# Designs tried in a protein design run: designed miniproteins, single chains, continued (4). Part 56

Each design is a single chain, and the fold is of that chain. pLDDT is the mean over its residues in the fold that is shown.

## One batch from the design tools (miniprotein)

Design m13917
Fold by ESMFold2-Fast:
Structure m13917 (fold): chain A 97 residues (1-97)
Amino acid sequence: SKEELLEQAKKLEEEAKKLLEERRELIFESASKTVEAIGYAALAVGLPDDEEREEALRKLDEYLEEAGELEKKAEELLKKREELEKKAEELRKKAEE
């Protein structure tokens, strides 16, 4: 029925909204990891000891890798959101027919 199609569209739109919020959290976490990485890069420049400098550079790489993984997760959530929004639009269009 038309009502069932509209209810299904609403559920998909609510799921899409949750994915938008989750993606925002991942973007903020990735930005935080990038700030930490910049901190270790600055520390490495100031360190007189090669061993301590290598440790700081290792931490830089770890935080950049973590930021990159969070960005990948954010991209997957964006794709899922777009798919849910497209399905919701198709259901709304079918309800108008």
Scores: mean pLDDT 88

Design m13918
Fold by ESMFold2-Fast:
Structure m13918 (fold): chain A 77 residues (1-77)
Amino acid sequence: SLEEALEQVRADSERLYQELLAQGASEDDARQQALNHGLLGTSRVLSSIDPDIARAAALSVTDRERSQKLLEELVAS
């Protein structure tokens, strides 16, 4: 399901964050890389459902703040 797929993307991003911290990355660098991974994963999930939603998600990836807001809204609903 969509909800399960998005939850998996969130879990994978959290795992990446912890792995990066274990490798000695700073919190900011680890957070940025985990966020980028989550955005790519979310875009892939959305592309499999609706091309218009996928296009909207891709447009927001160029703006970190808009991308973060979109991701938060998608996983909350």
Scores: mean pLDDT 72

Design m13919
Fold by ESMFold2-Fast:
Structure m13919 (fold): chain A 69 residues (1-69)
Amino acid sequence: PPPEEVRQEMAESVLEYAKKEAEKLKDPKQAKEVLDLGKKAAEAILAGDFESAQKYFEEYKKKVEKAKK
């Protein structure tokens, strides 16, 4: 996996992006789901578990797409 400092930067970027996307959503339940998935993906990245991070990111994309519809 990437070095710890790179994983920290990636995790921070993912969490920041999730917060910004959640802020744009009008439905507070959907916003919370998006933010929670972003947090789980960031935690998985920090742990070096990129397989879990990928799964959480896929769920995140599905939730964002559903919220836009």
Scores: mean pLDDT 77

Design m13920
Fold by ESMFold2-Fast:
Structure m13920 (fold): chain A 66 residues (1-66)
Amino acid sequence: MVEEIIKKLEEAIRNGDSEAALKYGYELGKMVGKEEAIRIIRELTRQYGEKKSGDMAIAGAEMGTL
């Protein structure tokens, strides 16, 4: 479910886990599309201040919509 992927992505961003952020960003992009995935990722990144993991999640979402 989308909510489960968002929860895992939130945890990855909060913990600065760039590999997990990329993976779950990719899955989110495949499920909801690039624009919506990036919107969700940017909101999570703002809340936790983890720019590097947030940027990796965005890269994953972009790849997931190719």
Scores: mean pLDDT 81

Design m13921
Fold by ESMFold2-Fast:
Structure m13921 (fold): chain A 64 residues (1-64)
Amino acid sequence: STAEIAEQLVERTGVSRATAEAAVRQARRLLAAGLSGQEVVDALVAAGFSPELAHTTVRLLLAS
């Protein structure tokens, strides 16, 4: 779920829950639109998320 992945992101990266949930929602939307994992990482970074947060979000979503 979004909440479980957001909790993992907070624990791993130290971002706020709101920031983690925003990253998860954005990444899920982009994956649903047919973007590759790398394209989603690049899009999250372009949107202002840190590279660490972007990579970790995509990795957790693709492992779920």
Scores: mean pLDDT 86

Design m13922
Fold by ESMFold2-Fast:
Structure m13922 (fold): chain A 90 residues (1-90)
Amino acid sequence: MSPSEQLLAVLQLLGRGYREAVARGDEAVARELAEVLREANERAAAATPEEALSVIEELREEIRRRAEESTDEAVKEALARLAEEIDRIL
């Protein structure tokens, strides 16, 4: 995959996670993923193709930090799983 295709895959992964959390009624996870998805879309919209990998790395670090800082077990699990899936895309 190209870096731009990898970034698109990451955005699709985040969007899917958000929709699944909403479907389950998991308000804490849905709120956290909505914020991550907003930041991810803003960064992606501002990025050039050459910046795609840098954006993915910034998002991965942000997700990891949020997982470590969260006191909610469901949020920690959801974010840790997303970070693992992002590593598989790279």
Scores: mean pLDDT 84

Design m13923
Fold by ESMFold2-Fast:
Structure m13923 (fold): chain A 62 residues (1-62)
Amino acid sequence: SHLEEGARKAAATGGLAAAQAAALGLVMSGYSPEEAARILAEAGGVSEEQARRAAEMGWRSS
C-alpha cells in the first residue's frame, strides 16, 4: 500500500526520527505495533530494535 511504501522510504532516508513519525502514521491507520516495526525494519534505515521502539511509541501515542 502507499502507506507502507511511504513509511519504508521515510525510515530509509530520514533515519530514526522519520521512522518514529512513520510508525505513528501506520498505527493510527490500523497497523499493529509489530506490523509497523516489521515494515520499518525491512526498509533498512533503522535496526529491528529501533523499529520496534518507534512502533511502540506510535502505539502509546494513538
Scores: mean pLDDT 75

Design m13924
Fold by ESMFold2-Fast:
Structure m13924 (fold): chain A 67 residues (1-67)
Amino acid sequence: SEEERRERLIKEYVERELERLGLKGEMAEVEREILEKEAREMSDEELESEKLLGVIALERAVDKVVS
């Protein structure tokens, strides 16, 4: 479903951004709402691009922690 795919992209974007920002607790809840609203204004293509960039950034961060 197109709606399910888009909602998944939005949720993934928000979770990645919160993780990169290192926010937790109350601040994470506030920022999550803001990021969800911002993500809903983005195109599917923009969300997919952010997903790719987020995956690359996460892979580089994991490599630094491991070695």
Scores: mean pLDDT 74

Design m13925
Fold by ESMFold2-Fast:
Structure m13925 (fold): chain A 59 residues (1-59)
Amino acid sequence: MSKEEQAERAGAAAVLGALEAGDEARAREIGTKVKQLMDAGRLDEAIAYAREEAAKYGL
């Protein structure tokens, strides 16, 4: 799996976790931050951030 695919999957998991918890504002914040890091080419940071956020929701 590429780093881009890893960031996309981890980001999607974190966003879904926030949405399932009923926190739409947090889901938007997570999605925006992951996209910002990916657009900047900071893929390792995007993956780390997304995984940390997903872990807070048990993912």
Scores: mean pLDDT 83

Design m13926
Fold by ESMFold2-Fast:
Structure m13926 (fold): chain A 70 residues (1-70)
Amino acid sequence: MQEEFLRRAERILEGLEKLVESAQKHPSTRPGVLDVGRAAIEELKRAGERVGLPEEVIQEYVKRMEEILK
């Protein structure tokens, strides 16, 4: 359901923030963190589509994840 999706999306965002923080301390890991982040974005898009979220809402989460990965 949508509530489960929102909780999962928040966990993904928190996980990406922690991975980016780790990569800032160890820059050699950044390419791997970017790969993980891109896979998470693709998974989020698919999950959002499956629960029937509007494309605008899905795109908003994608933009937030991309900002974290910068």
Scores: mean pLDDT 77

Design m13927
Fold by ESMFold2-Fast:
Parts: structure tokens; sequence; C-alpha cells
Structure m13927 (fold): chain A 74 residues (1-74)
């Protein structure tokens, strides 16, 4: 499968839908996959995708992991 920016955008959208449905574990998984696709393409990941990942980690009680992601944005 060819990794594309469109795939990363779609993964971010799916992560948002998972988060809204209360599936925070799936939101983390999809957000991480989206960020990985962006990074593999040498593109800066969308800030919205990082925000979603941070919020999903907080919802799962994984504060340390949320803080690591937050620090990448500052």
Amino acid sequence: MVLTKEQAVELSKQAEEAFKSGNHEEAVKLSKQAIEVYESLGITPDAETYTLLINAYYSLGKEDEAEKVRQQLQ
C-alpha cells in the first residue's frame, strides 16, 4: 500500500470519529498511524491530529504519553 498525505488525512478523520464515539483506544491507534504516515512523507503532521492524540491519551489516563506528545508542539 502506498503511503500518501490523503491516507494520513483519512486516518485523522477516522481517529476523530472514534474519539467522538468514545473509542479512545482506537482514536490513539489511528492518530498515531496518521502521524507516522505524515512523518514517513517528511510532512509536518496536522496540529489537529496531535490534539486528538493528546486528548485520547488523557481520556485513557495515560498522562505521561499525553505530555510527551504535547511537548512536541511547544
Scores: mean pLDDT 80

Design m13928
Fold by ESMFold2-Fast:
Structure m13928 (fold): chain A 88 residues (1-88)
Amino acid sequence: MITAEDLYKEGEEALKKGDYESALLYYQAAISQLESKENPDKKLLTDSLANAAEAYLKLKRYDLAKKYAEEALKIDPNHEKAKEILKK
């Protein structure tokens, strides 16, 4: 069984390689798996949302980057990456 942590890690590797579309697929899969749980790992969910926002920003999808960063900040208002994405 692939875990949300495994999906997040694959997304991080895709993001580092500049494969932003693959990074989004991994982060969206991680987010979906986490949201299906009664008690999700909030840190992993927040980090997945913020990294999806970064990938959208790299693809110049500014509306989606903002949406995902705002969702991350609803869970953790002090999330640095999500705050930085909204400054652009």
Scores: mean pLDDT 86

Design m13929
Fold by ESMFold2-Fast:
Structure m13929 (fold): chain A 86 residues (1-86)
Amino acid sequence: VKEELEKFREEQREKETKFYEELEKKGVSVKEQLLEAAKYWGLDEETIKKIEELVKEGKLEEAADLLFKARVELIEKEEEELKKKA
């Protein structure tokens, strides 16, 4: 199960690379996109701050990875809660 999440994250990273390339054509900063996505997903303040720091350092891959991991954990937690309730 956890290994599947790791693979899913890796695949998403590759797809996001192409997505970022297309945004460069419009002149949209990858930095702004990552921060907007983090807020859109409703991530924790601590996670958002870490993403902001990584983006500022130019570590875009780590920032994207952290964002995706946090979102996946949020979804997985929701699924586990639903399983216990159902």
Scores: mean pLDDT 69

Design m13930
Fold by ESMFold2-Fast:
Formats: structure tokens, C-alpha cells, sequence
Structure m13930 (fold): chain A 62 residues (1-62)
């Protein structure tokens, strides 16, 4: 229960971070690196593939 809440919060923060970086003119690779580093620091490395796919989808919409 608490772990799922933490995972959802981390995904939201990673999404917000990626969006802010892309809006600031960062590259897709830079946004992916920031998301990867953030999730790794949170101990949620298993979320990295989904988060990177989300960054690709977000960038493609721009």
C-alpha cells in the first residue's frame, strides 16, 4: 500500500521533471538521463523503462 503510493508519486515527479526539462529546451536524452537518475536515487530502477517510454511519447507530442 505505501509502496504503491510512493511509486505513483515518483512517477508523477519524474513526468513533471521530464516535461519541465523539455519545455526548457533540453534534449530527449537529457530528459531521459534526469528521469533515470531520479528514479535510481528513489530505488525505483524497475520504473525506468516505462518512464523513458513516457519521455519519448511526450517529446513526440511536441
Amino acid sequence: MMDEQRRRQARRQAEDLAEALLDAGASVDDAKKAVRDYLRDQGLEDLIPEAEAGVDSMAAAL
Scores: mean pLDDT 79

Design m13931
Fold by ESMFold2-Fast:
Structure m13931 (fold): chain A 94 residues (1-94)
Amino acid sequence: AVKFVGEDKTYSTAQTVTLTATQEGASKGTVYVYLENEVSGEVTLGAPIKAGETVTITAQGRVGETFSLYAQVFGADGEEVEPRQLVGTATVVA
């Protein structure tokens, strides 16, 4: 399974989320991370990462908007190993 540990930094016009991906058992290839604004539905794709790597995703938001963080895992041959799942949320604050 994929587990994220992150630090949320929020602004009135932009949100930066820094994540460290941890893959238990090291059985997974590549983690794709998506940040979705729950109000607008806008999706921001992070760079693909491997176990133990950190990805930073920056998205624009307004005070009170919430972003959902999703992860999806692909194996070395491009097969989907784990479907898209909700792994965290962050809210833009004043």
Scores: mean pLDDT 67

Design m13932
Fold by ESMFold2-Fast:
Structure m13932 (fold): chain A 76 residues (1-76)
Amino acid sequence: SKLEEEQEQLERFERDYAEAVATLTAQGRLDELRAALRRAIPLGEQLKEKTEDPELRERLDALIARVEAELAALEA
């Protein structure tokens, strides 16, 4: 179903984000981390626009807010 596809996309986004943060931080590749976080925000917003499920929308809002906070901390 569309909801199952959207859930799978969100789960992949969460997984890819977590892996990128962990890997790039461990390797000291902070410029690449900043670039990845900047790219993640519009992708998260696009996934949020596609979903009609309020729980998935809430999870995407929380994830986008976390990405924005981490990016702001790295750019401070």
Scores: mean pLDDT 81

Design m13933
Fold by ESMFold2-Fast:
Structure m13933 (fold): chain A 58 residues (1-58)
Amino acid sequence: MLSPEAQKALDEAVAAAKKGDRAAASAGMRKVAEITKGSKPLELQKAADQVGAALAST
């Protein structure tokens, strides 16, 4: 499970990705990575997959 700060950053990244804002989505994912920083590698991978899927959706 992600921390509340990391989850908020992920929610922001996914919302940006759904709007097609790749720059904001990337910034949000960087923030998730910085907050989790090696403590949640599987959750970070799932977050990256979720943002990538949102960016790929029309």
Scores: mean pLDDT 76

Design m13934
Fold by ESMFold2-Fast:
Structure m13934 (fold): chain A 65 residues (1-65)
Amino acid sequence: SSLVKELEAAAAKQGAEAKFRELDLTDENGRTRPVLAVSLKAPSMETAEKAAQAMAETYRKHRAK
């Protein structure tokens, strides 16, 4: 999706790599729903924090539209 690509780009601009996995989670009541899992890889904790903040800001801007 365009949002996932924007989030990946936001992380990359900070020097981090964001990886997304699509999972189907089944709850205790047998209901299955799609969930998107994200993992960040960065050379330092400071870079990871900046990448996470950039991704959150990108998500908020996308949601506001």
Scores: mean pLDDT 78

Design m13935
Fold by ESMFold2-Fast:
Structure m13935 (fold): chain A 83 residues (1-83)
Amino acid sequence: SEKEKKDEANAEIFAAKGLALLEDDLEEGAELVALGAVEALKDKETAEGAKLGMKRLLELAAKDKEIAEAAEKAAKLAEEKAK
């Protein structure tokens, strides 16, 4: 469906931007990724893309230990702030 294509596109954009933020600064990047995820989760149109994007980011980050740890921290912060 059109929504599924948009969710996949949003997930790829989220993951790519998130990876770039983490590569620039692990600590600040994790906070920015978490904040972006929380904002996207507030909107029904972007919520699924954000969930898929975080999963994709964790997969891309897995090949680098420091980036993987920062991505996991971002995911946990997003879950806490989305409550």
Scores: mean pLDDT 84

Design m13936
Fold by ESMFold2-Fast:
Structure m13936 (fold): chain A 75 residues (1-75)
Amino acid sequence: MTREDLEEAMRAIGEAVRRARAAGEGAVATVEVNGRKLSATALLSDDGTLTVQLNKNAVDVANEYHDLVEAERAA
């Protein structure tokens, strides 16, 4: 992914997470960026904490974006 593609995907992931959290337990928000299906699922943990789980594609995008930002900070 290019930097621009990663920024677009991160914005899409953020929106999906926001929608899933707003809808509550069991909610799934899915977006597609550059053929990658990015999903956020709102799950209620045993301790009553609402957690958002990202699918592998969304986690991979977030990791790629983090690595890019860290590389730019190091330059």
Scores: mean pLDDT 78

Design m13937
Fold by ESMFold2-Fast:
Structure m13937 (fold): chain A 83 residues (1-83)
Amino acid sequence: VDPEELDLEVRIGLLEIQVAILRSTLDKLPEEAREKVEKLIGEIEQLLDEARASTDPAVQRELIDRAEKLLKEAIKIYEEALK
């Protein structure tokens, strides 16, 4: 197995776990924040599906980087909504 391919696969797995945790806690959010976070989760899941379907490591990295940025945005919305 290519070490880079293994690294990307691990990153996808970690993102999937973080998304699952975030999704499981949506009920703690106000409705407006919940809708925003849920939309971002959907976008992240689509990017991760595309990354898993890609055979090009460069494309996988781009999709994973985009998913990580969206996850950070979702976490920020989550944190701000709980204040």
Scores: mean pLDDT 83

Design m13938
Fold by ESMFold2-Fast:
Structure m13938 (fold): chain A 84 residues (1-84)
Amino acid sequence: MEEAIKEVRKLLDEAGALATPEVKRILRQAAIAVESLIKEGKYDQAVKVLITAGELVKLRSDPEIGEKILELMNKAAELIKKAA
């Protein structure tokens, strides 16, 4: 459980490094929510938070950079699903 949180956090921090300050704030808020939900065993809700944040990233990013951020977010979602 704690290792899954740590790996998800690393992926979202890596995505944030590619992001504008606005998108970085969205990713940071998503990371905090996801970490809390995983600690509570609410893995399905954690995945839904990442999907919603991904839609905001699509709307507020350059398409090429947004695609790279979404790849990292999808890897995080897959790790959460595997931990469930």
Scores: mean pLDDT 81

Design m13939
Fold by ESMFold2-Fast:
Structure m13939 (fold): chain A 74 residues (1-74)
Amino acid sequence: SMEQLRELALILARRLAQESRYLSDEELRASVEKFVAYLQEKKATPEIIEEALAELERLDPRAAAVFREVLAEA
């Protein structure tokens, strides 16, 4: 369900933010690309994508910036 996908997206965003401090720029980009690809494959609504981005922005602006860049390229 979309509700389950929303909860999973937030869990994944929080995990990515926690791990991002230990990742190089290249590793962070690869992780973000996988996350965005997963959301796209599952046909996440724009609302779910915006909530995941907002959670990333709150926890790690660096990861959020990469997430916005990857979304713009998709």
Scores: mean pLDDT 88

Design m13940
Fold by ESMFold2-Fast:
Structure m13940 (fold): chain A 55 residues (1-55)
Amino acid sequence: SAAAALRQAHLDATVAATRKVIEEGEKEGLSWEEINLRIQEVADAHRAALAAALA
């Protein structure tokens, strides 16, 4: 279904974004606490975007 495809695309995007946050955070010398906080922000934004798209 279109909804299933959209959920999968958002999951894939979230995974890719999370990896990027880790790579960039490590490059910048951020603490794991700061990196985890940014990961949570990305996850929250992606969850909100998916909910809006499925509304």
Scores: mean pLDDT 82

Design m13941
Fold by ESMFold2-Fast:
Structure m13941 (fold): chain A 89 residues (1-89)
Amino acid sequence: DRAALLAQAEALREQARRNYAEADALLQRASDVEAEAKKIAAEDEEKGKRAMEQATKEVGDLRSQAGKQRLQGAENDARARRLEAEAAA
């Protein structure tokens, strides 16, 4: 059923869009965390050192999560392309 294949592809495309949006949001949060830690370091060296150590761990986790979201999005797009190709045959 061509209509069912296209509907499944559209759902996967929508999920991919959500995955990419979540990845972008996580990367923005990582940038904000780094910026705040650098601001603290500019104002207070001791507090800045602690803030930078905490930010390094948090940024690493956020970037890892963003990478997983991007991979899920790419997988969903690949699945959607296969279904679209099957519907076109």
Scores: mean pLDDT 90

Design m13942
Fold by ESMFold2-Fast:
Structure m13942 (fold): chain A 73 residues (1-73)
Amino acid sequence: SALEEGRRLLSQGKYKEAADAFERAIEEDPTNVEALKLAGIAYALYIEQNPDDEEAKKRLEEVNKRLKELDPY
């Protein structure tokens, strides 16, 4: 699954590829809190190494906003 692929990529330090895999998992199920959390982690780690990537920063913000809507605690 895209979620499993993303976790493998994340463990390999392939943060952008991991984020892309988690985005596919989110597209399949927009309520998947695990995929949203993992996408946030992957984007945050990618941005640390690529601070000028405005698209990644915007997507991290959107993922965090959606996560807050689904996980009220």
Scores: mean pLDDT 86

Design m13943
Fold by ESMFold2-Fast:
Structure m13943 (fold): chain A 78 residues (1-78)
Amino acid sequence: AEEAALEDEVFRLLAEGKEIPEELKQSVIDYLNREIAEIDAEIERLRQQPDSPVKRSRLLALEIVKKLYEAFLELIKK
């Protein structure tokens, strides 16, 4: 729940062209790295399952979300 609020706050600050406080920046970087790691773990878990339309759809969704978080992380680091 708090993680969604952190994402919203960082997106708001970026959209307003405001400097992100260092403490908030570190918290968001840590959060994004954890989320990416969890997505990677879920992708690996799914890859070990038999192929199905549900598996393919879920893998596609996870890959899209991962790319979004990776892009967001790069924006925060710049």
Scores: mean pLDDT 76

Design m13944
Fold by ESMFold2-Fast:
Parts: sequence; C-alpha cells; structure tokens
Structure m13944 (fold): chain A 92 residues (1-92)
Amino acid sequence: SMKEELIKWLEEMKKRVEEAKPKSKEEAIKLAGEILRELRDKSTQLSDELQFKIGELGAELGQRLVKAKSIEEMIKLVLEFLEELIKLIEES
C-alpha cells in the first residue's frame, strides 16, 4: 500500500539521519529540508486530513530547528519527527 511504502521510506530516512553526522547546523538544516521536500512529494496521494497533519508536524519541526542550540539537538528533533510521522501513518 502507499502507506506501507511511505513508512518504509521514513524508516530509511531515520537511518540516513542517524548516519549523516552533519558537520554544521547548515548541513543539518539542509538534510531536514531535503527530507521535508521529499515527504511532501510522497504524501500527495494520501487523504487531505493526513496531508494536513503531516504539514503541521513539518512546520513545527521547522520552527524547533531554528531554535535548536546544537547539531545533536537538531538530529534528535528530526528523528523524533520521523518516529511521530510513522506512528501517525500506522494509526491512520
């Protein structure tokens, strides 16, 4: 199903984030931005309600990343976001 394919991709993104070890906050922001862009593209076939909830979580992540004090905090925020998305999609 499209939901199962999206969950598989999100699990791959978790591994990508864990292994990335960005050298700067700018690299961490770029990585998060690339994931959010692909997430938007992969979510177009989901229900409007689910797309809206995903969009809200993405916007919240963006705001939290700007306020993050370290690369480690940014990585933690992105990983927590991806786990929250997986749960949201599994429960939908």
Scores: mean pLDDT 87

Design m13945
Fold by ESMFold2-Fast:
Structure m13945 (fold): chain A 78 residues (1-78)
Amino acid sequence: MEALREELREKARETFEQDKKEIKPEELDKLIAEAEASSHPLAPYAVRYLRALKEGNEEAALQVYLELAEELLRQSLA
């Protein structure tokens, strides 16, 4: 279990760094508004992640990523 969490944390950091480079500030605001308007069950995670990305808060982004990964694993076992 610990090895899997460490791997997910590493992937989350890589994803955060990539998104920070690829997503423009104007695009971030649009994505946040779109996620806030979404009725999708995962939309709250998207909002929290995009907000953390806009703030440059890596720890908050990693936490959201881990919570989302755990939720997706829980859903895929159904």
Scores: mean pLDDT 77

Design m13946
Fold by ESMFold2-Fast:
Structure m13946 (fold): chain A 81 residues (1-81)
Amino acid sequence: SYSPIEQQMLSLFQQILEAARKSNYDEVRRLLDEMFALALQLPNKRVAAVMFLSMGTVFRNMGQDEIAEEFYKVAEELFKL
């Protein structure tokens, strides 16, 4: 089951998908930064890292390679914590 923080991160992910669909890349970046701030509040950073990795893969599958790479970079940083 998802914690409240994980549920909020999933909600932000849906907002990022919608912003990307509208080609609103400034909003994508803003929401991604907000999601990263929430991830830092999770006790287990590995859980956060896996979430970002999975989300990045969704964007990769959509052909949004630049957005996917930003998610993968955040995942790598979280795995180091």
Scores: mean pLDDT 86

Design m13947
Fold by ESMFold2-Fast:
Structure m13947 (fold): chain A 93 residues (1-93)
Amino acid sequence: LQEEIKKKQEELKPLMIIGSVADALEMGGSAVDDLRRDLQNLIDTDPDEKVRQAAQEALDMLDNQSEEQREKARKAREEALKKLKEFQEELAK
């Protein structure tokens, strides 16, 4: 079931990118600028279209730091952690 595991991993990566907005906003200061730079680099260089789309969405969220965007990032982080736990359980079998 290695192919199934790879598909779950691909789904997790975009969620982790969006979730990184929550971490940067919680840390504040240079963390927001550092993340913005990292996201721009992903958009410019990453071969995975889904990663580039997630990075663009995360950049848009950093530019519009509304309560709704903060909640969206927090939910993405929670979803990523849940999927990561399920993925780790699958790998342990």
Scores: mean pLDDT 77

Design m13948
Fold by ESMFold2-Fast:
Structure m13948 (fold): chain A 87 residues (1-87)
Amino acid sequence: SMAKALEELKEKLRKVKEENYEKLSEEAKKLIERGVELYLKLKSISSEKYPEIAPEARKVQQEIEKLVPEEGMMIMLAEILEEKEKE
């Protein structure tokens, strides 16, 4: 089921974060935090305002991918999913 697949994905992302987050540079950690903030903001605003935020979100994502390939994006996704679960 989709629900089971989502829970398995969440668990995989959580493990990647637990294994890798402490090893990240402060620059990478700040970029991930900014990425989470921007993507959560995109979910809270009207679609007409997406053009104001989306370019910065894409730029931050690209910077994360350069500094921490693969794991950086997985950690960002783990944090986004954790914040959504708090709702």
Scores: mean pLDDT 81

Design m13949
Fold by ESMFold2-Fast:
Structure m13949 (fold): chain A 82 residues (1-82)
Amino acid sequence: SMRDRFLARLAERLGLDVKSVDELKAWLQQRLGDPALAERAHAFIQGALDEAERSNDPQVADELADAAVDFIETLRREAAAR
């Protein structure tokens, strides 16, 4: 499914063995060190996952996974600036 493709690419790009967005939430809390930023990252990933599933397009699923990685990195820099 496009959902599985999105999660597989996201996990690969983050260097993780992530099987669900709920498992990813715990990692985001550790990675960002800020529960509010982790919640924002998790919400973005949920929205991107829903869009990947609706599109039914492998290229869109891959692009959304890449956008999710970029968003996590943006939030990590935000956390580091505090």
Scores: mean pLDDT 81

Design m13950
Fold by ESMFold2-Fast:
Structure m13950 (fold): chain A 70 residues (1-70)
Amino acid sequence: MTPTEQEFERLLDELHRHLELAGAHAASDPELARQHYERALELADQLAKLGHEELAERLKKVLDRWRARA
């Protein structure tokens, strides 16, 4: 499938939203925070499939470091 700017922006926005929610809930609801983190990982994989593999790799490294500390 040919990547599109709209699809990229949608996935990136959704990923940022889930990361913000993961951070917001980390202290009060760790299970909900983990669910948002896992959704962010799925969105990073979708970004890789759209041809944004370098960005997806950078995001996955950030997410992996976040999960290791949480």
Scores: mean pLDDT 73

Design m13951
Fold by ESMFold2-Fast:
Order: structure tokens, then sequence, then C-alpha cells
Structure m13951 (fold): chain A 91 residues (1-91)
């Protein structure tokens, strides 16, 4: 499928990827060193890039990037690139 071809290309270009997810027309790549790449699933073009060595999780819901950074959750708007919310999670 087209989605599988995008995932395969992303993994080939990012061999340090520890997570790859497709949702809402976006491909989200999390690498072992804390890079987060958001790609358009149709074109493979980079939409958003984030870097923090403490990132442990990443996903997309609609036009929002949701990141787990240490004990914090960061929500970024993918259209503007702005941080729209930040909150702590307790484990």
Amino acid sequence: SFEQQVVDRVLAENPDAVGVKISDGKVVVLTSDGRVLVLDAETGELVYEYYDPNVTGAGVSGDKLVLRVGDDVYVYDLETGELVSKFKIKR
C-alpha cells in the first residue's frame, strides 16, 4: 500500500527510529536520540520537526502533535508550529 511504502522509506532514511505511526494523514517518526519528525503521509514531505533527548513518545491527532517529554505532555499545532498546551502527567 502507499502507507507501507511511506513507512518503508521513512525507516530506510531513519534507521535509528524506535517508533513510526501513521494517523490523520501524517507519519510520525520517533528516533532513539529524541528526534520527532512529522511527515505528510501522501507526499513524504517534512511538516514538523522537534528535538528533545527526553522525548519518550510522539503521536498525531488531527492537526496536533502530542509529545511526551519526561513528565510533561506538549501539544503543538502542526499548522502554526505553536505550542498550544503543556501539562504534567503523574505516573
Scores: mean pLDDT 80

Design m13952
Fold by ESMFold2-Fast:
Order: sequence, then structure tokens, then C-alpha cells
Structure m13952 (fold): chain A 69 residues (1-69)
Amino acid sequence: MTKEELLDELHLFIQEVAPQLSPEARKELVKLVQEFVKKSENATLEEYKKLVDELKERALELVRKEQER
């Protein structure tokens, strides 16, 4: 798996998750994506995969928080 494939999967995941979030949660998701971009600049493939997985987990936490309310 390449960084490009991981980025494509992440992009599709975000497109599926974003409609499920409130406007406030979407702003938080945007911040998470911006932090991912900064951290990914000098990341190895393994670190990049971890960053993608972390971002996905954080996005799912935002979805769970919306459902809990």
C-alpha cells in the first residue's frame, strides 16, 4: 500500500463521515485533517499509515459523540 492509496482511502472516508456530523464537529474534523497534513509532510510510510488510522479513529469518535447526545 502506498501513501497515495492511503490518502485516497482517507479522502473517501472523510466524504462519508462529514455528512453525519454537526457543523461544530465538522470544524473539528477540518482541524484534524490540517494537523494530519502537517504531521504527514516528513512521515515514513509506516508513520503515515498510523496518522491515517489515528485520523479515522478521531473522526469516528466525533460520530459517536453526536450519537451519544
Scores: mean pLDDT 79

Design m13953
Fold by ESMFold2-Fast:
Structure m13953 (fold): chain A 68 residues (1-68)
Amino acid sequence: VSEEEREEAREQVEAVERTVARETGDYRPLSPEELLARLAELLRSRGWSDAAVAQLVARLRELIAIVE
């Protein structure tokens, strides 16, 4: 993985963390599993299908693996 790919992945993960914190009001540090669970709940609350939520969660898990 290139440094640019790690930077982009980090930015995307951080953007998701900020969005989840803002929308849930939970500003404590989240584990990767907690972040994925909160994101899934947030997306379902906004009318995303289970299939679309699963795809985005899988993608975010890949991004977390790149930055860790």
Scores: mean pLDDT 76

